Designed miniproteins, single chains. Designs and how they scored, part 37

Each design is a single chain, and the fold is of that chain. pLDDT is the mean over its residues in the fold that is shown.

## One batch from the design tools (miniprotein)

Design m1278
Fold by ESMFold2-Fast:
Structure m1278 (fold): chain A 110 residues (1-110)
Amino acid sequence: KLEELKEKVDRYITKLNEALSKPLEERKQILKEIFEEEGVDASGIDAMTPTALSIHIIAMLEALNHLKEALEYLEKGDFEKARQHIEKARFLYPGPVIEKLVEELEELLK
């Protein structure tokens, strides 16, 4: 359960790190795949400028790294540090992808 979400977050981090070394169209495709996997509307991604796309990728990558830290703290029973990392992820990349991942994480705490 927790391991499945952790694997998904790690996979997204790997894909986004790879995206930073890829041409523009491949970066768009990688970001679209993540949006589509989370059931988020990806239709706006093709209209992104190179600058906007880079900002989105970097912000999402930072937010995902904080979600990874939150998951590690949850495994250790440190709910306060987990909460702090969740809030940091929301701050760094406010939007439906991070909110869906947070919702999935919160379901695991019930």
Scores: mean pLDDT 85

Design m1279
Fold by ESMFold2-Fast:
Structure m1279 (fold): chain A 65 residues (1-65)
Amino acid sequence: MEKQKRAEEKLKELAKETGVIKKYEIKDDTIYIYLEGSVTKSAGAAIRAMAIALEEGLSMGKVYD
């Protein structure tokens, strides 16, 4: 539970910082992110989400566009 809470906080900050994450979800220790449009920095947001997953011991799921 603690790892999911920390990941949620980090994803919330990432969403604020990038403005390109429509929503995020953590289910069964897996992170899912939903991106909006052909974003010029979408690759960076996806990489940072993967880093958050790795740091918190979660799996990276699908990246939805």
Scores: mean pLDDT 73

Design m1280
Fold by ESMFold2-Fast:
Structure m1280 (fold): chain A 83 residues (1-83)
Amino acid sequence: AATGDGTLSVEGGRAVPVTVTVTGNTVTLTFKEPASAPIPGSTITITTAAGSATTTVLGSEAVSERTFRLTVSDGEAVAAAVA
């Protein structure tokens, strides 16, 4: 698993602070403030000090008001961006 702090942008929208944890094609996002879950079919961009990656959300589940577990099309690209 890879973990890092960075920002998340959904469909090229406003970048918001998140903690990202990646395990395979599962991406867990923890927001600093309550946020709306990215929906299946949306494109997300994750940017950290290590890099940036864009992937498509295939599945989304809310764990809490601030934590969402996503299934993404390219977990390897996201892992490289947070490692």
Scores: mean pLDDT 82

Design m1281
Fold by ESMFold2-Fast:
Structure m1281 (fold): chain A 108 residues (1-108)
Amino acid sequence: SESILNLLLNLNSKNVSVQQEALENLVEITKQDKDSTIEVLKEAITSSNENIQLAVLQFLGGLSVVDPKLALDILNNIQDEFGDLLNKIPPEKLTKAYEKGVKIAQQI
């Protein structure tokens, strides 16, 4: 949904409170409707916008701290799209995006 995409983009906000609220809302939506969230994440990761693609990694990083089992489940459902992303974006850039998500979750 458009709301999930907007929340993903808010993970890149310069305001820490906005980043934290975005992660908390994304986690809640994912727990309430996992299947719809997976569909939006697949669209986000296959988009032509690198900032949106990296925001998916930030969300997965944050989710891995809050709910590791759910994070693994989401990863397994987007594995093909994620594999394609690994061929398009440098590994250090993907790792930094994931680590940013982890840090957001650790500060909640």
Scores: mean pLDDT 86

Design m1282
Fold by ESMFold2-Fast:
Structure m1282 (fold): chain A 96 residues (1-96)
Amino acid sequence: MLEKFRELVEKAKAGEISIEEVEKLAEELLKKGEEARRQLVRLSIEEILKLQGKTLTEEELETLLKIYEELEKNNYEVTEEMREKHEKILEEINKR
């Protein structure tokens, strides 16, 4: 996962990464679902968006982290509600 995170950071620096690629990383890490992986998802999203010249508001970051924490507590079973919230927040970030 750290290796894949570094690859995405390099792609973001080249201007090649999209919000869709951030979503793919988040989904992969959510499926594995441990505290360390939750932190990697946070760092990956923050660094990728920062390198694209985009920033997360504190509320957006908290919303994403709460979704990941709820997924972890729900034994990594993704509900439709969680998926909709995740997609909506990433679309909002993409507008900025």
Scores: mean pLDDT 62

Design m1283
Fold by ESMFold2-Fast:
Structure m1283 (fold): chain A 63 residues (1-63)
Amino acid sequence: KKEGLAAAMKLAAAGKDEEAQRGVKAVKEGDTKEVQETIEKAKEIKVSEEEKEIIDIRAEDLS
């Protein structure tokens, strides 16, 4: 759950708002396949160490 939300936040930070919203919805609905796709898309995005920490905190808050 937290990992999926972090991936969605990472996509949002990269300007991929549509993918980010789909990821959040998938986590809330328990759609494991969609969550996995969100995580995979987020892996292509490079973020700084500071941004990673902020994303993790926000994902925790949204959980």
Scores: mean pLDDT 69

Design m1284
Fold by ESMFold2-Fast:
Structure m1284 (fold): chain A 102 residues (1-102)
Amino acid sequence: SELREELLRLAEEIRRAVEELRAHATGPNADAWAAFLEAVAEALERAKDLSREDRERLFEVIDAEFAALSAVLADPTASDAEIAAATAAAIARIREAVEELL
């Protein structure tokens, strides 16, 4: 379906954005991004039955949480514990958004 193709394209665009961030980010951020990406992929799979409007709302939440996590990972003073907490919070917010829209 058109919706499925759009979700697959979105997943590819997210992967490309992560690859670009990895090129600019230094240090042990791989685990944070891997966990975040897994949560996003799961959210998109669960969201397959959402309307286009609700899908846009989910995408806006994903974009906001991606930006928030990116800011934490860009902070050279952030501890491993702060990175882990920020990652868990971002994943929880994405899961909450999916539950609210389903």
Scores: mean pLDDT 78

Design m1285
Fold by ESMFold2-Fast:
Structure m1285 (fold): chain A 55 residues (1-55)
Amino acid sequence: DPPLPDRPISSLVDMVKLALEQGIDRLGGVEIFVDEEGNIYARNLFTGTEKLIVE
């Protein structure tokens, strides 16, 4: 397969924030959640991998 183009992390963060504002906490196999401090986390439901997404 050809190499995928680099994706801007900021765009992903913005999409996640918009989804959370609309009350959508799951996006196509990814679980999104936020802690009390406002840190956003993404968890891949397929692999169980968690990633912190910082503003």
Scores: mean pLDDT 59

Design m1286
Fold by ESMFold2-Fast:
Structure m1286 (fold): chain A 68 residues (1-68)
Amino acid sequence: SVEEIIEEVEKRVSELIDEMIKKGASDDEIQRAVLREVMEAIRRNKLSQEEADEVLKRVEKLYKEKKA
């Protein structure tokens, strides 16, 4: 389901952010890596525009929470 894809992307992005912070990556590097991961997931899963917007919204919320 789309929800399962979104949850998997959130988990993967969360782990990526944590690992990059641990390695001392800059905010710009983290943002680029996160965007790349999200775009690849959208492409690979052939998500519609509406589904892609939901993924981006959830990932943006997750990123803000981790940087707060």
Scores: mean pLDDT 84

Design m1287
Fold by ESMFold2-Fast:
Structure m1287 (fold): chain A 71 residues (1-71)
Amino acid sequence: MGQQTHQMLSALYRVLGGEDPDEEVRETIARLEAGEISLEEAARKLSERLGVPVEAAKTALSTLLARRKKE
């Protein structure tokens, strides 16, 4: 099972909850939401910054974008 994925999603949810977001993570997400970078590029940046697999970062970012589409 993708245990690392669940752990990374939990960490990202905490960051997105505004508890203590890393500036690099926040900037990457903001740029992705603004359409300045691709999902793949954002996932790679988060992967390197957080030390998570690119697939885990993609899943987390896709979830975030799905929520934003409601706007």
Scores: mean pLDDT 66

Design m1288
Fold by ESMFold2-Fast:
Structure m1288 (fold): chain A 90 residues (1-90)
Amino acid sequence: MKSLIDAVLKDTAKLLGTSVSEVKKYLKDPKLAKEKLTEAQYKILEITKEAIDALKNAETASQQVGTVLRYIGDMLDILLEEEREKKKKE
C-alpha cells in the first residue's frame, strides 16, 4: 500500500515540477494549491488525492491495481485534453 501511494506522490511531483513534500502540502491545503497551481495542475492534484484516498481504502490487491490504472487513465485524459486545446490554439 505505502509503496503505491509513494509512487503516485512521486509521479504527481514530477508532473507539477515540484517535490513530494510540496505535493503533500497542497493535498492538505487546497486553498494554497489553488493559489499556487495552474488549473491543469490543480486537476492533477485532485486526481492524485482521489487515487490516494482510494488506495487507503483498498482491501484487495485487485482494488489497488484498479485504482492505479484509473489514476493513470484520469491523468492521460487531462494531458490529452491539454493537447487538444493546444492544437486548437496552434
Scores: mean pLDDT 76

Design m1289
Fold by ESMFold2-Fast:
Structure m1289 (fold): chain A 80 residues (1-80)
Amino acid sequence: DEELKELEEQRELMKKQVEIMKEIRDELNVPVPSSDASLEEIRENSEKFLDALAEKLGKSDWSREEKVEAMREVLRERLK
């Protein structure tokens, strides 16, 4: 019962995170890659997303790790 409730809450949180990520991608004009996209296209899409996010935050000189952390921070803020 409690375990099932916790799993359902985690599932809802994950769904919300996916929705927020889609919203952020739409704002940055970097949509999710298609389901038939190549690995190269997926990689390019991910880099484009991180670069667009960093540019919006005024931090285009950030490392990839810093850009990923900034993405996580934006996600955390929108989950509040």
Scores: mean pLDDT 76

Design m1290
Fold by ESMFold2-Fast:
Structure m1290 (fold): chain A 68 residues (1-68)
Amino acid sequence: SDKEKQEILKLANEIIEKIKEMKKNNAPQEEWDKFIEELNKTPLGRRAYEIAMEALKEGVKVEDLIKR
């Protein structure tokens, strides 16, 4: 649904911003593991994380990766 796609897009962008913050703050491995574990608790969180990681790896915007 369009509502679910919008939620995934919003969450993926929030994940990217959090990853950048954690890298800037030299977050320990335990904090990274906990963050990833929390995202994996829901299908929506897992999907948003996968899209966020693809966007970061390719150097593209999340919006450009989720093409209609």
Scores: mean pLDDT 82

Design m1291
Fold by ESMFold2-Fast:
Structure m1291 (fold): chain A 77 residues (1-77)
Amino acid sequence: MRRKEELIRELLELVREQYPELSEEEIEEARELLEGQSTEALEEGLARVRATLAVKETSETEEEGRAKLAEAAAALR
């Protein structure tokens, strides 16, 4: 249902969310690579990236908990 261009944009946005340190050149190279893929491959890639993001979200929650613990420890010296 989505256009290939929309799938590519969504994939690149998710990649930027996971790797914000990526340069514009690397993003451009990734886009060129994705444009060579089929729509089905892009949909599978998007689903996989989203599954990885869900796992990372739980890890980030634990890291926030650790940061709060560090702040509490700082208050205790």
Scores: mean pLDDT 65

Design m1292
Fold by ESMFold2-Fast:
Structure m1292 (fold): chain A 55 residues (1-55)
Amino acid sequence: TSKLMTEAGKAMQDAVDQAAKEGLSTEERARRAQEALAKVTGYRADVPVLPPEPA
């Protein structure tokens, strides 16, 4: 499997965790995660990140 995908997932998780420690909003945490993903993968930087709608 792709090492890049594993690295991207870890980077996003780390970014969210770091932002949470800083007391940032959910919106800012999502933004940090998106930035980390783009930085690691080197593709689409403006991927829309929306919270899932409750079923």
Scores: mean pLDDT 69

Design m1293
Fold by ESMFold2-Fast:
Structure m1293 (fold): chain A 70 residues (1-70)
Amino acid sequence: MEKEKEQRAANLFTAAALHAVAAKIDREMGNTKAAEDSLKAARSLADELEKMGFTEDAERVRKLIEEAEK
């Protein structure tokens, strides 16, 4: 049963990380609205990871978001 939860968490983490990376690229290219939308998506996915008990993965995503905002 836990394997399905772990697979879902891995997918959420990957999606959140990709959104954070996309936000950094969009910001560097001047696409501010796209960057903001991607950061919002990444934060939402990090919150879902935390609610599922994957606190460390959620914290890693939040660090990627912080880096994308710089």
Scores: mean pLDDT 82

Design m1294
Fold by ESMFold2-Fast:
Order: C-alpha cells, then sequence, then structure tokens
Structure m1294 (fold): chain A 88 residues (1-88)
C-alpha cells in the first residue's frame, strides 16, 4: 500500500474506534483519539511486554481523569483488531 493510503486508513480506523469509546464511556472524542493512537503505536512499535505496560498506564490515567471504569480486555482486543486491519 502507498504511504498516503496507509496514513489515511490509519486516521479513519483511529477515528472510528475513538468515536466508539467516546459513546461507550462518555469521554471526549479528541481524548479517546489520542488514547487509541498511543495504544496502536505501543502495540506496533514496542515489544509486547512494554506495550502492555504502556497500555495499562494510559488506561489508568484516562480512568482517573474522567472518573470512569474501562474494560481493559475489551479495549485491548479492539485496538489489536484495529492494528490487524492496518496490516491487512
Amino acid sequence: AMRQERARRERAIVRELAEELSKKYGIPVEDAETFVRAMLGALRFLPEEKADEIMKTLLDELEKKYGIKINYDEVREKVREALARLDA
């Protein structure tokens, strides 16, 4: 795939997942998008052990900021599915 097409597809996938999380957990789409982008980057570019640590830290910070509880396993699965769609 061309670099421009991959970047466009990544932005679309990030936005889609961010809107889903925003609707489910009541967080601003902008913050959800930042969170999703950070988790995708961690899973894509870091070793699995470090990616899991970063994802847990991001989740904890987001929960504290908004006073919400997020299903970590569900979000992790959706982010992994998004990464698989990017690598298809």
Scores: mean pLDDT 78

Design m1295
Fold by ESMFold2-Fast:
Structure m1295 (fold): chain A 112 residues (1-112)
Amino acid sequence: SAVEAAYELGYLIGLYVADRSLSDEELEERLSKVAEKYGLPAYLPFRLARLVSYLLSQNLPLEEILERLTEFVTGVIAEVYGLDFSDPSNPELQAVRDAFRRGFLEGLEAAR
């Protein structure tokens, strides 16, 4: 499901953000497996891994990094699952955002 895809992507990124021993290439590889599992576009793992690295390099607050990643992932998932034409109050779109954020925070905590 869209919600499960968002959660798994968030979890992997949260782990990576907390444990920087994982290389960008290893993050991309793990994200590629999630993308394949949920039928997400082949460009997503590469673009997402690069976005994470870029945002971390900008010395942004963690909350702002999470917000920017959430909007990017939600946009891609919404397009794939046909939610990109939904209004901003769509509960399915909000569930995808919430799942990504939950995954990210749980991934961060799991690496501690």
Scores: mean pLDDT 81

Design m1296
Fold by ESMFold2-Fast:
Structure m1296 (fold): chain A 76 residues (1-76)
Amino acid sequence: SRSEEIYREGAQKLAKILKKHENPDEKDLKEIETEFEKIVQEASKLDKEAAEKLTGVVNDSLIGLRDNIERVKKIK
């Protein structure tokens, strides 16, 4: 469907942003959050369902990134 196409394009853009930030720290996280928000906003202009699904992916990804940053801090 059109929603699935928009979702896939958005998901690919999210993946590219993550690839630019290997081993992200707290500063990288803030930049990633800003870029993710822009992708969701672009998708919302095209399809609400795709934007809602991307918002879910963004939220899960940000939780994972925060958990990894905290885990790295505990190892040091």
Scores: mean pLDDT 82

Design m1297
Fold by ESMFold2-Fast:
Structure m1297 (fold): chain A 77 residues (1-77)
Amino acid sequence: SMEKKLKNLKEVSEEYLKSVEEFKSYTRQQLEEKVQQLADSDSPLDLARLSAAYYQLGQSTQATASALRAMGLALDS
């Protein structure tokens, strides 16, 4: 349903914003370790976290790709 898709997108957006705030305090090494941990995931929430980690590393292309994949999976019911 449309309501379920909107709820899933909200959860992805909230996870992304939460992860952005969390990762502001991370070192470069901690961010790189998070990328390695999350890169193999197909979970929308993990991909939102991966996007936030790439964003903090300044890897905008990878951040955008992970965000788009997270949103796509959230919409794919």
Scores: mean pLDDT 87

Design m1298
Fold by ESMFold2-Fast:
Parts: C-alpha cells; sequence; structure tokens
Structure m1298 (fold): chain A 91 residues (1-91)
C-alpha cells in the first residue's frame, strides 16, 4: 500500500451565503483511502465537516467572510492532509 496524496480542486472559490459549495479531492496512492473534510472560519471554528467521499458539498454559512477547507486521506499505509482551499462567502 502507498501513503495517500491529496490535492483539492478548486484551490479557491467564491459563493453567496446559503449557496452550495462543491470541492473535489484528487486522491492518489494504494487502496481507496478514507477522505475526511473540515471547513473552518477565520477564527478556527469548524463550520462544516464530512467523511467518506472525495467530493465535499456543503452550504455556505450565512456569515460573509473567508473560510478554509482541508481534506485528509487515510489508508493502512498512512495519512496526508491537503493544502487548504480558500472559500470566500459574500453577503
Amino acid sequence: AEAPVVTLQPSSATAAAGATVTLSAAVQGGPDPTVTWTVTDSAGNVVASASGSPVLSFTAPAAAGTYTATATATNAAGSATSAPATITVTA
């Protein structure tokens, strides 16, 4: 088994408050790793999370601002965390 490698697409996105935001994780290495997603606000509060899919779809929070999404892929060989994707939410 190979340790996973994770890249996010797009690396940045803009969405209106309440709109659906979709991000994809390109995952490489070994048998299918488990992908977990975390979206945080500028203060580090978790505003969305998901697991089990290379695609994250979530509703943009009502508060306008900058949010950061990361994905972590884990398999029997190890884990890797993506570079962050920046989500700008507009009022």
Scores: mean pLDDT 79

Design m1299
Fold by ESMFold2-Fast:
Structure m1299 (fold): chain A 64 residues (1-64)
Amino acid sequence: MEEELKRYEERLLELIDANKDNLDVQTLGALEIIRITVSKLAGDLEGAVEDAKRGVERLEKAIA
């Protein structure tokens, strides 16, 4: 689980970096909060994995 959370954190950072010029400040702020939340919950918690997954999916949909 920690490894999966780490993967989603890395994916969020990658998407933010790739799209920082195309996203407004509010969206970037929200994504950074999601990333911080994933990092804080990077203990072995099943719910944190699902939250990270949904965060990435929402971001990918928003920037598509």
Scores: mean pLDDT 67

Design m1300
Fold by ESMFold2-Fast:
Structure m1300 (fold): chain A 58 residues (1-58)
Amino acid sequence: MGDEAAAEAAARGGRAAARAAGLDEQTVKSMGNGARTAALSGLDAATARALARANAEA
């Protein structure tokens, strides 16, 4: 399903944002999983990624 690809894209974005913020491996994994769940809840992968990035940078 398209949701699966969107969820993967969101998870990658969340992990990249967490790494850029210098967060540990557990937080990187959690942020990626959170972005994936948001995408599967009907949010677009780009929106989920933007939210994860904003949270990591703020």
Scores: mean pLDDT 68

Design m1301
Fold by ESMFold2-Fast:
Structure m1301 (fold): chain A 80 residues (1-80)
Amino acid sequence: LEELRKKAEELERKAKAYQEMANGLIDTANRLKELGEKEDPELYEKAAQVAIDGANDFTEKAKKYQEEAEKLRKEVEELA
C-alpha cells in the first residue's frame, strides 16, 4: 500500500510539473502576442504558436500522469 501511495504521489508531482511547464509556455505565448502588437506581429505570432504547441504537448503528458495517479489512488482506497 505504501509503495502504491508513493507511486501515486510521484505521478501527481510529474503531472503538476508538466502542467506548470504548459502554463509557463501559455504565459510566454501571451507575452509574445503582446510584443507582436507593437513590433513585427508575424515573427511573434510564429514564436507564440511554437509555445502554444509545446504547452499542448505538456498538458497531454500532465493528463496522462494525473489519470494514472487517480487510478492508483482508487486502488489504494479499495485495498485499505
Scores: mean pLDDT 83

Design m1302
Fold by ESMFold2-Fast:
Structure m1302 (fold): chain A 68 residues (1-68)
Amino acid sequence: GEAAEKAKEAAEKAEEAARAGDGETAVQYSRLAGQYADEAKTEEEKEKAEEYAKRAQDFGVLAVARGG
């Protein structure tokens, strides 16, 4: 669904920012992924979006710890 796809894109951008050492951008995409999970309309879409949001959050934390 839309929310899961947007959360996935945000997670991919959070990972890219973490690899580049851009903690601010990684945290922004981490928050955005969480917001998309909250916008999910069905339980199945929510579960998928939450999985991507968690991945984005992990990269956000990693980026801040290493270069934020």
Scores: mean pLDDT 79

Design m1303
Fold by ESMFold2-Fast:
Structure m1303 (fold): chain A 95 residues (1-95)
Amino acid sequence: MPRPSPQQLADMYRNGGLARAQSMGDILDRNGRAQHGPDAQSSIQINVNIQQNADGSYIITITLTIDWDNGDRQIIIMTITINPDGSVSGQLIIS
């Protein structure tokens, strides 16, 4: 197989990160219902942003927000950096 370009890697990690965020949202919704009760309403929002930098790197930011009807909010931010050489780094912030 030809080596993936940085742009192809960005697309792969965006799609993989989105799928992971959706799975995490489902898990957090199920776990939250144990805390907030089975009839509690939640709203899940997933935002994906891709930034291409002047140096040829890509930054993919995936934000998962879960809002509960009682006003509780959980935010998970996943940041994936793809360097021009194809190296990848990631960061996860939970609040």
Scores: mean pLDDT 74

Design m1304
Fold by ESMFold2-Fast:
Structure m1304 (fold): chain A 63 residues (1-63)
Amino acid sequence: DEKIKEAKKLAEEQVKGYIEGLKLIGKEDVTAEIEIDEKGVKVVIKAGDVEVRVDATYEQMFG
C-alpha cells in the first residue's frame, strides 16, 4: 500500500546516503539489501568483512 511504498523510498534514500558515506571513507565493496515486511523495513549493509543490520518499524519511520 501507500505507506509501504513510502517506507521503501525512505529506506532506499537513507541507505544510499550511508553507502556514499562509506565510499567517502574508503569502503569500495559496499552492498545493501532492503527487505520489507508487515512490521517495517529490514536493512543489511555489507562493507568487506563488516555487516550491519538495522530494523525500523513503520511507527518509527512515520511517527
Scores: mean pLDDT 74

Design m1305
Fold by ESMFold2-Fast:
Structure m1305 (fold): chain A 61 residues (1-61)
Amino acid sequence: SKIEDVSGKKVEDVVKEEGAKLLVPGDTVVFRKEVVTKETLTQPKGVYLYSESHVLLAEKK
């Protein structure tokens, strides 16, 4: 399944407002108490953002 930015915001808006960091495939993060790795990311071409309070995952083809 595709994971979009939380709070119904667009990825671009979250990057500007929260200073989200780009998540590179291979990193390990916790998303809603679940561990997300490069193997669990749906597509390596997706846009991946990480903030200190939450993870934002979005895919654009």
Scores: mean pLDDT 41

Design m1306
Fold by ESMFold2-Fast:
Structure m1306 (fold): chain A 95 residues (1-95)
Amino acid sequence: MLSPSEQFRFGLALRLLDSMLEELKTEEEIREELSRYSGHTVLLLAAAALDRTGDHDLARQLLDKHKELVKNNKSPSKEELNEVIGLLVEALQRL
């Protein structure tokens, strides 16, 4: 279960996702915009997109991963970010 603070951060990611969906239409535009964000923001955006497409279990896994990284004062690795960006692009293409 998400804490109220975690729910608030996820809500901000949902708002950012809505802005991206209205303005960005190609995979190239999405990847360029994502390169401007922190790894933590990219994780939350991917979780938000997956939740919106009905992939609730995968969204929860990404939220749990974000929570674990924050708890351990760590950022996502380059390998983890590449995987998450792939999931986010696929989810956005389904929306």
Scores: mean pLDDT 76

Design m1307
Fold by ESMFold2-Fast:
Structure m1307 (fold): chain A 65 residues (1-65)
Amino acid sequence: SMEEIERAMIEAMGRMAGLHDVEVEYIDGKKHITLYYRTEEEEKAAEVFKKNAEKRGWEAEIFKL
């Protein structure tokens, strides 16, 4: 499905951006992204990714592993 393709692409983009991991869920028809980080550098990358996701109308949260 289109959702599966979008999920795979977003997860790949997160990995390429230097995030430890990215999870994508669809909750009540809305994209919800969880961004995981371990290092300070990954945290900064997660913050940038979150801002861009929110500009697209997506829900985004950042968690430290």
Scores: mean pLDDT 80

Design m1308
Fold by ESMFold2-Fast:
Structure m1308 (fold): chain A 82 residues (1-82)
Amino acid sequence: AEKLVEELAEEAYREGYAEGLAEPDPAALERRLEELRRALAELLARAAALGSLTRQAEALRRILEAYLEGAREGQAERAAAA
């Protein structure tokens, strides 16, 4: 299970990185990343109130964080190329 979460996180990072490289407007990208973060946080807060999905919630946070990190790294590389 842990290895699978790591593989999904690596995949999410790569997808985020590609999105960051492709987006010319860093403000637009950051708004989308913040929307994703808020949506997941809201979903996980509701799940926590039910006392369920704790392990899955941690995995989802790790995967989302990898995507966000990738997207910002891709944006930084795009900015450096300008």
Scores: mean pLDDT 80

Design m1309
Fold by ESMFold2-Fast:
Structure m1309 (fold): chain A 64 residues (1-64)
Amino acid sequence: SELLLKVLELMANGTRTAAEIIERGAAAQTDPQKRQRGLQAADDSRRGAEELEKKIEELKKKLE
């Protein structure tokens, strides 16, 4: 479905943007524990976006 692809692309873009915001917030943290947890959360979010992007590419190739 073209609608499904558009929703997935929006989710991937949103997840990547969220990762950038989380990373900036973590980098501004003066508490080392909070900074490390934030950086880990940003990394997890980036990996989630990458997995979504891979699935989108697979779906595009199948649907052409």
Scores: mean pLDDT 84

Design m1310
Fold by ESMFold2-Fast:
Order: structure tokens, then sequence, then C-alpha cells
Structure m1310 (fold): chain A 62 residues (1-62)
């Protein structure tokens, strides 16, 4: 994953870089269903759309 993507995810979610790394690792380790749950929870917690949260996680994972 890109370091820039990880920083953007951390900032958007209001969490530390370490917490963002853990979230990205969980996302990477998850299947499609598990990923959908992670994205829905992140969207709820941040107020961002599912589209925006998906883009952030995908950039951080790339």
Amino acid sequence: GSEEGLRRLAEAMGISLEQARNAVDAYRASSGRGRDVILRNAARDTGLSLEEVRELFDEATA
C-alpha cells in the first residue's frame, strides 16, 4: 500500500497512522463480505460515503 494513501486514510478517519495500518491489514486479510462490513462501519463512523471510504482503503492498500 502507498504511504500517502495510508496518511490520507488516517486523516479522513481521525485515527493514528498505526490504527490506519491495522485497519488496512484487516481489510487486506478480509474476503469481499468482510471488506463490505469494514467499509460500511468506516462510512458510518466518519460520515463519508461508501464510495469515498472504498477509495481511501484501496489507495492505502495499493
Scores: mean pLDDT 82

Design m1311
Fold by ESMFold2-Fast:
Formats: C-alpha cells, sequence, structure tokens
Structure m1311 (fold): chain A 118 residues (1-118)
C-alpha cells in the first residue's frame, strides 16, 4: 500500500512537470521574473530530494534538455514541488488512497501554479 502510494506520487510529480513544460512550449515563453522564481524553487528544493526522487528528476531533466530554458525550468520546478509535497502528505495522511493522492497532487500543483501567475 505505502509502496504503491509512493510510486503513484512519483508518477504524478513527473507528469505534472511534463505538463508544465508542454504548457510553456505551447503558450509561449515565461516572463523573466517567472523564470527567476523557478530557478529559486529548484535551488531550494533539489537538496531535499531522496535518492529515488533524484533519479526521477535526472531522467526528467534529460527528457526536457532539448526544450527552451523556461519550459525546462518550469517542468523541473513543478516536479520538485510535487515531490516534496507528496512526502509531506504521506507523513500527514499515510493512509491516502491512490485516487486521493493523485487528486491532492493535482490540487497542490494548480494552487502553486496560480500563485506564480499572480
Amino acid sequence: SAERQRAAGLTAAVLRGIGAAEDVVLNGPLAPEEVEEYRRVIAELEPLLSEEERELLALLEKDLASLPESARLAGLAETLEALVEHRRLLAEKPALSLEELEERAREIGEEKRRRREE
């Protein structure tokens, strides 16, 4: 159960990052202040990752390497925030169902994105 919830959280975090990168590619470049915010988020959260999360981030970084910097940074930052928040949620609610975990991941991602767009 816990192993499945961890795997689901990791998958949701990667998909969140891919979606964020695709959004930047499709809708045009981010403002400079948004790019700076994503760089700050990456610098702050990357040291907090577990070994498993670092391996997933490395794979995502390779997949995003050919994209514009703003898209790559958006994808990496969104995945990092989702990974850190998933650990927080698992500590707070370790009994979350797979569906609840995925829903919470989506809600947190949308809330964070909305805050950056303000």
Scores: mean pLDDT 77

Design m1312
Fold by ESMFold2-Fast:
Structure m1312 (fold): chain A 57 residues (1-57)
Amino acid sequence: ISSLSPEERARFVEETISLAVDRALAKKLGEEAAKSVEEFREKYKEDVKKNGPPKFK
């Protein structure tokens, strides 16, 4: 986009970076939460496989 003025180019870059950062943070937080949940789920499954599930009467 070579026809933008310097001011417009600076704004475009700043807005693009801000959006990318916001998107990356939201995605990173979502991935971190999903990873924690998945690891807990796998850990629990492995624990159940090793020690057996609680008895359901």
Scores: mean pLDDT 68

Design m1313
Fold by ESMFold2-Fast:
Structure m1313 (fold): chain A 65 residues (1-65)
Amino acid sequence: SEEEKQIEEFKEKFREWVKEHPDASAEELLNKVSEISLELIKKYGRGYVSSQEATDLIVEALKEK
């Protein structure tokens, strides 16, 4: 589904960015979540990524520090 494709693309883009930016601050992680979300909303015509799913990815990235 388009929902599953958008969520998967969001996770892939965010995790790849985190790998390239291991020293990213919490603010930079939040800004990147917003940037990717806006790009995907533009691409798919709506947002399917939940705030909880985005938060879980930020927490995952922060725990690697």
Scores: mean pLDDT 82

